# Designed miniproteins, single chains, continued (4), part 68

Each design is a single chain, and the fold is of that chain. pLDDT is the mean over its residues in the fold that is shown.

## One batch from the design tools (miniprotein)

Design m14350
Fold by ESMFold2-Fast:
Structure m14350 (fold): chain A 90 residues (1-90)
Amino acid sequence: MTILILAEVDGEKLKKALEEAQTIGEIKRVTVLRDGKLEEATSFEDALKMAEKTKIGDIILVELDADEAQAKEVVKIFESYGHKALVVRT
């Protein structure tokens, strides 16, 4: 099931948060709003490269192939690295 997670980058180590999230559910796409521009990564590897350029205040949308319980665990992962996150139902 495709679930969206919205997160605001408010900490370091977004790349580590994404790596840990990938062990819970498959990341299909990450979209970043940065400096008024939307950037899209359509693979996990491209998402990690994009995370290296991410700054505090960037907003990300993570498209995850997971159930609702897995999505909640991914939110906890983002929060453990200092990011604000919530599950968006499609």
Scores: mean pLDDT 81

Design m14351
Fold by ESMFold2-Fast:
Structure m14351 (fold): chain A 66 residues (1-66)
Amino acid sequence: RAAALRRALLAVRGPDGTVPSARAVELMVRHGVSEAEARALVEAFRGDDGTVPAGALAEAASAVLR
């Protein structure tokens, strides 16, 4: 469920709205995204500090969950 993944990502985000990449992959896989797709999405959005924007990632993951 895309909404549950969105809530999980937003619940673990830092004050800048980002989530550590490893944690983002873990949550996406737990919510039904394949590990390969989760890693690809995280890599696409990952910043220099190894974090990803929670909102943008949740939107992209919702598209792959169908």
Scores: mean pLDDT 76

Design m14352
Fold by ESMFold2-Fast:
Structure m14352 (fold): chain A 100 residues (1-100)
Amino acid sequence: SLEEELREKILEAEISVGMALMLYGLKMDPEKILEQLERAIEYLEEAAELVKKIGDEKLKKELLETIKLLEETVKYLKPVLGEKAEELLKRLEEIRKKVE
C-alpha cells in the first residue's frame, strides 16, 4: 500500500539521521556524515510525493515532524558540514513546501 511505502520512507529517513549522529559521535569523516544526511533527504523527497498521492492529514503531519527533525539535525551538525549545511537546509525547505 502507498501508506506502508510512505511509513517505510519516513522510517528510513529517521534511521539515516540516527546513523549521521552516530558517525558524528564516533568522529568519523564528515563526508560519511554528509552521505547519511543526503540519503535521509532523498527518502523525504520520495515521502513527499507519496503523501501528496495519499492525501492523509495525519501522515502529512508525521512527515512534517520528520522534516523538522532533519532540519534541527543539520543545524546541529553545521560545524562539520560547513557550507553543505545551507544546501541541505534549502533542499529540506523545498520538500516542506511540497508537503504543505
Scores: mean pLDDT 89

Design m14353
Fold by ESMFold2-Fast:
Structure m14353 (fold): chain A 98 residues (1-98)
Amino acid sequence: IKVSLEEQVENLELALKYAEEALELLKEGGDDREAIRLVQLAIAYLESTRDPRVEEAIELLEEAIKRILEGDREGAIEKLEKAIEIIKELLEEKQKEL
């Protein structure tokens, strides 16, 4: 499957957007189900990049969902913040290649 650099950047930007929205929602004490939905959207967009460098971020986002389901909101926030950092670093790297 051929994914253009432009499409990879778009997918990373959308993944970052949804991950940051999930993080904000959890920090504000919002709906856990909506936070999970936003994290799942972020995972889907990361997978759409077809870049193996997103695997660590996906694993962290999956762990965040697990922590939300276990009632560990603080643990979920920690995992989301780590995933967001990786996504930001990869996005910056990809944008330099454009």
Scores: mean pLDDT 86

Design m14354
Fold by ESMFold2-Fast:
Structure m14354 (fold): chain A 75 residues (1-75)
Amino acid sequence: MTPEQEAGYRELAAFIDEQVARLKAAGASPEDIAAVRATGMRALREYLDTGDLEGAKARVEQAAANALSRDQARR
C-alpha cells in the first residue's frame, strides 16, 4: 500500500471500532453489531481498491444508523 493508503486504512479501521463501540454503548443487539462489523470489513476492502475513504466511512455510518433504527423498532 502507499503511505496514504496505509494512513487511510488505519483511520477507517479506527472509525469502524468507534462505531462498534457506540453501538455496544447504545445496547444494540449482537446481530446488529455483527452486521456493522461485516460492513466495516467490506468497506476496508473496497477502500484498498478505490481509495475512497469518505465513501467508506459514509457506508459504515449508514450501517450503524440503520442498526440503531432496527434496534429501536424492535424495542
Scores: mean pLDDT 80

Design m14355
Fold by ESMFold2-Fast:
Structure m14355 (fold): chain A 95 residues (1-95)
Amino acid sequence: MEEKIREAIRLTEEAAELAREAGEKSPLRKDAEAVAQLTENGRKALELGDVSAAIASLDYAHLLAEQLKRKASPEVAELLERAAELTRRARELLS
């Protein structure tokens, strides 16, 4: 359990960084920042031991990143795709 939580935290931290980078490179900055914020909320929930809150935040972050990819340039879409995949993997560890 502890190892899975640590790995989920690491994945969420990396995903939030990728979402922020997407925002810096995009006119979709506000939406990419929302993905990063939701991902960070998930990470903070995991650090506090609130797995249910983490799952909810990560599920919404994943959904928003997937939707945002459709409107993004290829470069930004690749960053969002990587963020979404890391968020999905973190979510799987918490199931």
Scores: mean pLDDT 83

Design m14356
Fold by ESMFold2-Fast:
Structure m14356 (fold): chain A 68 residues (1-68)
Amino acid sequence: SSREKTMEEIIKEGLEVYDELLSQGVPPRQALLRAVDLAVEKGEEKGLSQDDIDQIVQRLVEQIQQRL
């Protein structure tokens, strides 16, 4: 669905932001928090529900933790 695709795009962007921040020497925990904040902002801008935003955050955190 269009909603599911939007959620996947936000998660992908969050991961890209996390990787970019790490390349700049930002500590992993701080990079994670900034990536989450940007994903929440993007979800709100696109008019996603709180439940959808919570799902984005959960999936983003899970993907980042799997890289540690």
Scores: mean pLDDT 87

Design m14357
Fold by ESMFold2-Fast:
Structure m14357 (fold): chain A 86 residues (1-86)
Amino acid sequence: SLADILKQGRTVPLYDENGELLADLQVLRAEVDPEDPNKAIVEGILLNVKPGAKFGDIELRNGDLVRAEVELKDGKLILKSLEKIQ
């Protein structure tokens, strides 16, 4: 389940909508959508960011603390929205 994938302390790969790897995310907190078990909001730290990786106009960097909306599709966590937090 998505809740099992997004356990605190786990590191999970994040992909864009085209299935391209963006970065790994070390999960700090996650909350699965009660109306859609394939969707979650995750807070975590970006690690192993691919060179030049962006989400929209947001440049991704190692050590970024982020809040992300993710969707599990075909075994991949697809990044749907991203916010950098302090």
Scores: mean pLDDT 88

Design m14358
Fold by ESMFold2-Fast:
Structure m14358 (fold): chain A 65 residues (1-65)
Amino acid sequence: STKITADALIAIGELIDAGLKGEVRIKDGKIVIEVDGSDAEEVKLAEEVKERLEALGIETELEVY
């Protein structure tokens, strides 16, 4: 849907603003942020980005690997 595309663009903007090297994906109609779990600072930034997206009403999942 058009909404999920807009949500993905907002998510990408939040990643850029935070300086996060993660990836944004759409899985099962949800926004997913994928980050390297070996980098504790990246995981922390990803959690902060997730909180900001959730505050905007964008359901977001983190995948750490």
Scores: mean pLDDT 83

Design m14359
Fold by ESMFold2-Fast:
Structure m14359 (fold): chain A 80 residues (1-80)
Amino acid sequence: MKLTKEQAEAFLEAVKEDAKRIEDLYNKGEITKEEAIHAYEVLISVAEKILENTDDPEVQKKARELIEELKSRIEKLKAE
């Protein structure tokens, strides 16, 4: 289903907040590295679906930047 710009932006904000929560939980030792990686992979899937369901160029740019940020976080965790 195609997202409105408002829906897409709200979902991207939710993904950013969830990513921050995952980082906080991992830094406090409340979740494992494997759990953090899995959670980030789920958020990448959500962001990719937002990207696929929006025609707004600014939303597409924000979604792509967020996906690359999340991928970078996963690679950093794997390199530990």
Scores: mean pLDDT 85

Design m14360
Fold by ESMFold2-Fast:
Structure m14360 (fold): chain A 79 residues (1-79)
Amino acid sequence: SKGEELFNKYGKAIHGENGEGAKGAPSLKGVSAEYLEAYLRDPEAVDGAYAMPLPLRDVRFSEEDIKAIAEYIAETFKA
């Protein structure tokens, strides 16, 4: 899926292939699609979120990309 492709390009190296978390990034298991959409849209506006890694801060995702990534993560990495 598009979400899987985007996660593999931008998220896998940071969060791990199984979404377990790595390099200070949190586990993605059980995280809601709504939370992920908010974080990907504006990481600095989400209270308590870890700062987005520098290589990803200048990546501007479309709304379709944000929804695709969030849906993939929420469906794939269950608690």
Scores: mean pLDDT 66

Design m14361
Fold by ESMFold2-Fast:
Structure m14361 (fold): chain A 89 residues (1-89)
Amino acid sequence: MEAERRRKREERLRRFAELLGLSVEETEELFRRFAQADTVAEAVEILRELLGLDWSDEEIIEFLVEVLAELYGLSEEEKERLLEEMRRL
């Protein structure tokens, strides 16, 4: 159902925005930029620019994995697997 799909998307965006300390609009823009990234390195750079973080790539990857885990309801094991895969790239 179209309405349910839209509500779930809005709920996930709102949760992600809260975790990042951003507005829903800023979070939507972040997701649009992520969709244009061809690599994890590009996604990390987009996140660093938008949040103004003086963090290492590893710290940003860890933060991104934590936020994605919350957004998509990943288990602790799935989160650890995703983190390991991103570190490998």
Scores: mean pLDDT 69

Design m14362
Fold by ESMFold2-Fast:
Structure m14362 (fold): chain A 71 residues (1-71)
Amino acid sequence: MSHEEIARLVRDFLEGKLSEEETLERLKTLPPEQARAAADALVATASFHRPEKVAAAERIKEELDAWIAEQ
């Protein structure tokens, strides 16, 4: 996934166009290092632009980290 595709994923999640589950599943298709970086960007971007989405972004990051730990 390109930098532009990750940016679009983050934007679409924050705009409510992607659910938490859809966002998580798309992140799971990435290599673990890229998936973690994208999840960190999701939390950081939510904190700055959409404070109401921070809790959801943090849940996605937590679930992703748990999934990666099982690999």
Scores: mean pLDDT 81

Design m14363
Fold by ESMFold2-Fast:
Structure m14363 (fold): chain A 92 residues (1-92)
Amino acid sequence: GLESLREAAESQPKKPLEEIEELVREVEAFIRRALELLRAGPLSPEELARLEAEEAELLERIKELLSPELLERLQEVYAEFKERVEALEAEE
């Protein structure tokens, strides 16, 4: 229970709260940028590959640095983003 959570938190290189807020801002900035690009027109294969690479890197960092609770929350935000991207592509 609580002791296992404390041990997991202690194994992290930065304080969870500060790192969590910083990563949430990075995720939000990524989502906004990706949506702006998609709304401007269809992405080139190179631009799409770059966004996918940034996404994968960000998810890996999140998985290593965040608590299970916030990781779950960020995965929900990412799932909503994917749904919005698919809706945007279908609209054209």
Scores: mean pLDDT 68

Design m14364
Fold by ESMFold2-Fast:
Structure m14364 (fold): chain A 88 residues (1-88)
Amino acid sequence: DEEERELALKLWEEIADRVAAELERRGDLLGARVVRLFKEAALKGLPAEEVEERFARELGLSREELLELAARLRPLHVAAAEEVAARL
C-alpha cells in the first residue's frame, strides 16, 4: 500500500530528524551524521546490508565500528518514536 508506505516513511523521517537534532545538541556530530545517512538510504529504498559497507567507507569507519555506533543510537530512536507516537 503506497499510502501506508508514505505515512510510515514520514513518521520514520520525523523520528530520525529528532534523533539527529538531539545528537547535535549533545555535540555528537558523528552520531547525527550516521542517523542522516541511514535516513537518506531508507528514503531511496536501499538495502541496509549494502548501505552499511558504503557508509562505513564514507565515514572512515570499519563496518563493526558503524554497527556499534548504530547500536548505541537505538535507545534514542526508541525514545523519539515514543514521543512521536504519543503525539498521534
Scores: mean pLDDT 78

Design m14365
Fold by ESMFold2-Fast:
Structure m14365 (fold): chain A 100 residues (1-100)
Amino acid sequence: VREEILRDLEEVKKKIEEALNSTGSPEEQRKLLLEAAIDANAVAYRLMVEQPELREIAKKILEAADKVIQAVLSGNLDAAREAMKELLKEIDEAIEKLRQ
């Protein structure tokens, strides 16, 4: 369980990095940002259930992912990218805590 959720967080991190490094069309960038945020949201709910001691970091991941989703839906790509950087930081913190 701990190894599985760690792998899923590492996969979400890769998707976030791909979205942030995307040089495609604005439509492609929005799609990648949205998909990465949705995947982060799913892993955060799983983290709350399976690792209750990490509930506070999981909440931060949910809040950061929601900011990305709202920015994408409002068409503000710059705000979505900034929110995605915040999400990446929270994912990195969760990965570090799980490796302890």
Scores: mean pLDDT 85

Design m14366
Fold by ESMFold2-Fast:
Structure m14366 (fold): chain A 92 residues (1-92)
Amino acid sequence: MEEIKKKAEEAAEKYLEKLKEKGEEYAKENPGEGKEKAEKALEEEEKKIKELIEKDPKLALVILESLIEGKEPPEEVAEELRKKEEEILAKL
């Protein structure tokens, strides 16, 4: 179980590095606000990934591996994430 969390953290590092490269390209194409928007998006994504790893490291690993391979996460996994968000919002 701890091995899955460690793999998820390693996958997160690879994915965030890939996002950083995309953010740098976006900043070059969008002079002015592009750099600030890219940095903010990267910071928000890093925070979301960290929370997901803490709550469900196995799900986090599957999502991150799919994203690293350039594939969209399985629809079933994306649906479970949406359902979980709706349940949290319904309790508020």
Scores: mean pLDDT 68

Design m14367
Fold by ESMFold2-Fast:
Structure m14367 (fold): chain A 80 residues (1-80)
Amino acid sequence: MSPEEKKAAAEQAFRDVLQEIVNTLLTDPNTPPEVLEKMKKEMDKKLKEFEKYGSPEDVALWQTIHDIAVDGINEKIKQL
């Protein structure tokens, strides 16, 4: 797999995890805290993979999105 292919794959993987998190936060009121904690860890892992291949500007954008998503998950955990 080329560096360009790795970048595309890492970006898609990050997008997929974010979509799953957004769907969970908006549609499943009964998601247990353990699942939310796993989602945070998976998102962090996917962001770290993207950081290996993304431009500094892309990394900064995805880091901001990551931080917003983590805050949303943490707030939901506090409500459970």
Scores: mean pLDDT 76

Design m14368
Fold by ESMFold2-Fast:
Structure m14368 (fold): chain A 89 residues (1-89)
Amino acid sequence: MSKVELLKEILEVLGAEDKFEDLIKVAHLDDPSNPPSLEEYRELLNLPNETLKQIIEFLKKNPNATAKELTKIPGVSELTAKFLLSLKE
């Protein structure tokens, strides 16, 4: 599974799948030669695929998870946790 596929699954788990098209454009995920300008996207894309899978599984089990709980996952910063929760509808 690619990072783009993992990010899409995270958005689906957060109920924010409708935002995926806009986020691809902002993060430049459709152009790997043009890295994202936002630090939150750079940190998210630099996470190992295993860490992204752990985020997905955690959110599936804990749909009301807080940013503090997400930071307990190894490699997840407070910036990344807050960013992911900001996408939640």
Scores: mean pLDDT 72

Design m14369
Fold by ESMFold2-Fast:
Structure m14369 (fold): chain A 97 residues (1-97)
Amino acid sequence: DPAREERIRMLEILKNSDLDKLRAFLKERGYTDDQIDSILAQFEKEVAALKASGLLEEVQELYEKAIEALKAGDFEKAEEYWVKAQELIGEALVKTK
C-alpha cells in the first residue's frame, strides 16, 4: 500500500527529527520553498518545546508505536498513537511559552 508506506516514511522522519529528509519529502510532494521553510520552522519550534519540557522521548516512542501499528495493519491504533503525540506537542508548546 503506497499510502501506508508514505505514512511510515513520514513518521520515521518525524521520530528522528531529520530536517534534511523532511525537506526532501515535502519537495517531492510539490510544496514550495516558502511553504517548506514555514513547516520546518514550526517543526523546529515543536522539537525545542518537547526537549525543554522533557516530552521528546515519549513523542518519539508514540511515533514508533504508530509505525509498528501501521506495519501490522492496525490503522485505528496508529491513529490513537498519532493523536496522543499531537496532544503532547500541544502541551509542550503551552508549558515552554
Scores: mean pLDDT 86

Design m14370
Fold by ESMFold2-Fast:
Structure m14370 (fold): chain A 82 residues (1-82)
Amino acid sequence: APAPSFDELVAELQRVLGELLADPRLSPEQRAEVLRLAEELEKRLQELADKYVATGDPEYLEEAKKLIEEALRRLREIRERV
């Protein structure tokens, strides 16, 4: 299968975050962990977006894709513990 596109990764991230945060079994501590991960990801994605706008370098888009894939892995690990 071809590697997922940026748009596909963003859609999957939004789906996983929405499902996890809506899970009534999620403890307050687990919820805080998920929100902290989302905040850190948003900050790092914004930094890469700013660099991409300034330089036009496609490597920043590839770094953004890798960050989303790592975030998805970590969110799925949290889900497995719920």
Scores: mean pLDDT 84

Design m14371
Fold by ESMFold2-Fast:
Structure m14371 (fold): chain A 89 residues (1-89)
Amino acid sequence: SRRELAEEIARKYLALSKEVAKKEKSLKPEEVAKAFAEVEARLPEQIERLSGLSEEELREMIKKLDEKIEELLKEGVISEEEKEEILKL
């Protein structure tokens, strides 16, 4: 369903953002935690917004997101273990 695809996109995006932010040495731990809390608080709103898109558009977004995850792995921004965690259902 569109909602299931929207939830997958939102979950993967949040997980990816958390892993990338953890590696950002210029941000204080408190700033990272605040950013995570703000994104997590907006998660239901983001899912509702994404659920307004067609199933085809949502599947294309998942494909692009998976391609970005693979790109970050190749660039060494994330580890293979972090990729597995992001891609979990």
Scores: mean pLDDT 74

Design m14372
Fold by ESMFold2-Fast:
Structure m14372 (fold): chain A 72 residues (1-72)
Amino acid sequence: ELEEEKDLEKALRIAERTTLRAARELVEQGKTDEATELATFAQKRLDEAKKENSIEKVIELTREVEERVAAA
């Protein structure tokens, strides 16, 4: 009964917030270039997922961002 549109918007907001926090953590570690690359990568993938209206791609992106920060 939840509108798919609202679920996608919520997933996008979570992904954006996660990316911003991840980038901030990298900057605090002195990895400013990696933070910039992560933000650019995530923004491009979020735009693509939004055009395709794919919640699954947004969720995958969020996990990939978290994994990249953990690996850095």
Scores: mean pLDDT 77

Design m14373
Fold by ESMFold2-Fast:
Formats: C-alpha cells, structure tokens, sequence
Structure m14373 (fold): chain A 77 residues (1-77)
C-alpha cells in the first residue's frame, strides 16, 4: 500500500517525504533514548525498547517503499 501511494508522487515529492521522514525518525529515536536514559523501571525500559523496535520497523518499511518508487521512476526514464 505504501508503494502504491508513493508511485503516484513525483521524484521531488518522494525526496521531500524521505527528508521529512528521516527528521521525524531521528527525533522519535532521540525521545525514546532520552526516556531510556532517565528511567530505572524494568517494565518501562522493556516498553521503550519495544517502541524503539517498532519505530525502526515502520521507518524501514516506509523508506523501502520510497526507494522502490524512486527506482521504478528511474527505470521509466
């Protein structure tokens, strides 16, 4: 579904989305890391580590879809 959405966007729009997504990802990771550094609760630590894994998974899925869309556009000239 992400690929279908991104395949309709221009190369410029895809590059803009990628840049915005990278900034959001970095900010979210920093927020989780800051919470991990400030907590000693094992239950909260486990929750934050799981959230970090989900953030990584979602980021990678969307980035892969953008990359596939860019490659499809390059192949189409």
Amino acid sequence: SWFDFFSKLSEEELEEFREKLEKIYEAEKKAIDDELASTSDPEKIAELEQEKKLVDQVYQEIMDAIQRALEAKAAAE
Scores: mean pLDDT 83

Design m14374
Fold by ESMFold2-Fast:
Structure m14374 (fold): chain A 61 residues (1-61)
Amino acid sequence: MTPLEKFLVAVGELYAANKDDPEAFLEGARATAEKYGVPEDEAERILKVLETHLADKAAAA
């Protein structure tokens, strides 16, 4: 399993654990990317997509 795949699996688990705290989720996701050695540019791209998704979900509520 690649570092990116490990990161994506962990992100799914973090999302389930932090549904009521999107800031804690994003902080945890960033820390997990660093832990698994995901390239910074790749991690930033994924985090931006997640942040946009969370913002869209909040706006729809």
Scores: mean pLDDT 76

Design m14375
Fold by ESMFold2-Fast:
Structure m14375 (fold): chain A 61 residues (1-61)
Amino acid sequence: SIEDIKAELQKLIEESEKKTAELMSTLSPRDQALLQEIHDGVIAVAEAVTNLTIKRLQEKS
């Protein structure tokens, strides 16, 4: 269902934030900035894919 898809996205975001925080502690300040950009990009893609999936499910009803 749409609610299950939204719940899975929130779980993926939480897991990504935890992994990013762990990696940040091992990196230089320069690499921390790069990792933050990568993380932000991954979240944006996950949100876009989720929104497209919801839209397609709504169009088929």
Scores: mean pLDDT 81

Design m14376
Fold by ESMFold2-Fast:
Structure m14376 (fold): chain A 65 residues (1-65)
Amino acid sequence: GPIADQVQALLDLVYDTLEEYKDLLTPQQLQDILDSVDTKLKSLGVPDDIVESLLDDIKSKIKEL
């Protein structure tokens, strides 16, 4: 649905940004990205449990960089 499509587009943009700029991003910039994703997902009406799961996936991806 439209929300799922927007969530997927946001996640794709975030993961592409992390892969492209991994060596340039500061810890503060990484936290700002996580905070922005959290705010955006909640603004789209994504349930808190799903938001936490998606943020944990992004945090796991950051650790692999």
Scores: mean pLDDT 82

Design m14377
Fold by ESMFold2-Fast:
Structure m14377 (fold): chain A 56 residues (1-56)
Amino acid sequence: ASVLDLYNSGEVDKAVQEFLVRYSALHPDVQLSEEDVLDNLPYLINLFDQGKKVPL
């Protein structure tokens, strides 16, 4: 399932976890907390889907 699908289905906690897993695999040097992702999740999903790097 995509992060966007999880978010749109109301599974916000799973969307946050899936985003963290995928982002950490691509950017292991970037440290993100669950709180950082949760507060900005809709914005981060849009940036990620557009192929843009997220500077968190």
Scores: mean pLDDT 70

Design m14378
Fold by ESMFold2-Fast:
Structure m14378 (fold): chain A 106 residues (1-106)
Amino acid sequence: TVYVSLSDLLLNPKSVIKKIKEQKPEVLLIDAPIATPQEFAELGFVLGLLTSKLPNTRIVVGVPKSIYETIKKSKDPIPDNITFVPVPRKATIEEKRQILTQAAKE
């Protein structure tokens, strides 16, 4: 299992994805504390790259509850290897990692 932030993925997506691929993770955990439509579009772009380059990796994405509700109501198809999980607004990095790890078990 590998844990990364969306900000790290956005700064250098190709380099970060290459490092993740070298670790051959069964599960990738992403912390995505997005708040704006632009950040939501950036997340979508990064997830497209991840599904293309890591098709056999299960991807679990932690988002704010409001974003999670928006995704659930969206008509856009979600790739089978991606799961979105609501993460509390003030969760610590350790708490976020635990929530995402628990979601990855099912």
Scores: mean pLDDT 77

Design m14379
Fold by ESMFold2-Fast:
Structure m14379 (fold): chain A 117 residues (1-117)
Amino acid sequence: SKEEEIKKLLEETKANLDATADHLVRLVQREDPSRAEEFRAAVDKFVEEVKKILEDYYNGKISKEEALQRIEEVARKLVEFARKHLSPELTRRVEAAVDGVLAQVKEAIDKIDELKK
């Protein structure tokens, strides 16, 4: 069913988000362990907020426009954290990973929107 396809898409999107988050946390733990705890907190907040936006959009609590706007805002906060606290090299890697997550989440929202028709 369309609902089963949407649920699978949400689960896959969340799993990929968790995998990217774990990768970034492990990267910072290796390259800059003094910043790892603060970065982990920032990443955990990013993951929690992205998952909530996806669920709120799926449940019809927010519009597609609001979901896309909020995703960009939470991504900006994580990138700003990296720019303030991490080296330029680590910041570039965080930005690349965040861009990947944004692309995947936006694609998931678009596919959910299409499936609701």
Scores: mean pLDDT 88

Design m14380
Fold by ESMFold2-Fast:
Structure m14380 (fold): chain A 80 residues (1-80)
Amino acid sequence: MAEEKVEEARKLVEENKDDPLLKAEALIALGQALALAGKLDEAIAAYEEAEATAEKVDTPLGKQLAEAARRNKAKVEALK
């Protein structure tokens, strides 16, 4: 169920809070789970936090995760 995926994703964010790349990836997963649960505003907030977290990591992967968060945020905004 979508709500169960939200809880799983929140645990991943907490487990990875000290690793910015893993935290950004977990926040993208949380945003996806929140969007599936119909919690669009919360999904947008999760993607915004993922983008900000990934942008602090000046690596190709960090830039890729920030771009993924931006694209997912735009898709959710289009659903409103």
Scores: mean pLDDT 83

Design m14381
Fold by ESMFold2-Fast:
Structure m14381 (fold): chain A 96 residues (1-96)
Amino acid sequence: MTGEEVREALEEIEKAYKKAQELIDRGVASGDPEEAQKLAEEALKIMEETLKKVREKGYPDSVIAEAERMKKKVEEDVQEGLETAIARYQAALAAA
């Protein structure tokens, strides 16, 4: 495997992570817990598909570990984002 292939894989993982973060942020900003949940599920699916693709191509363990680390980070960000969305929704209802 070439260093160029490894770099391309790491760039793909980074792009997936950024897209997942944008979905989570959009969900939190929506003020709707149902929309936040839907976007969180899309974010997790992106990370799962990215990890599967990296594993199927037989990239080095270091690349697989990075994909696993990014997926775990998105799982943690999803939990925090959903809690924030629910809290904001409840606050908005109390203010209405």
Scores: mean pLDDT 84

Design m14382
Fold by ESMFold2-Fast:
Structure m14382 (fold): chain A 81 residues (1-81)
Amino acid sequence: SLIDELEALIAELAKHDPALAQLLREFLDAVKAGKMSPEDAEKAVEVIEELARRRAARQPELEPLLQRTLEVLRKIVEELK
């Protein structure tokens, strides 16, 4: 499932960027609790995308991992609509 894939990606990202991993964990917990509106999800994704872009600029080797994380995140947001 998308949730299981995001869980695995968060665990991997925590090795490199624990702050970004924590933000993703908080997003996922809110989604699982049914407390995330589509509007709030869009705002959260915009913040996460900016942070991921900055991380990729500093560590280009993380681009594939970050790109896959954002792809899964966007699919989860679309399912909330």
Scores: mean pLDDT 86

Design m14383
Fold by ESMFold2-Fast:
Structure m14383 (fold): chain A 59 residues (1-59)
Amino acid sequence: SMAEKEAAIEKAVAAAKKWVEAGLPKRAASQMAIREVEEKYGPEAAEELRKRLEEAGLI
């Protein structure tokens, strides 16, 4: 569902932030988050995640 996709995107943003705080480079954290969301929810969800990561200053 759209709600499930949105929840996954929010969770991926939070995960990427935690990985960066733990010492992972922003580029690597963002790439992993985008890859996981794209594989499960497709390219549209991955593009939305990319925008959210840019807004968060991670890419």
Scores: mean pLDDT 86

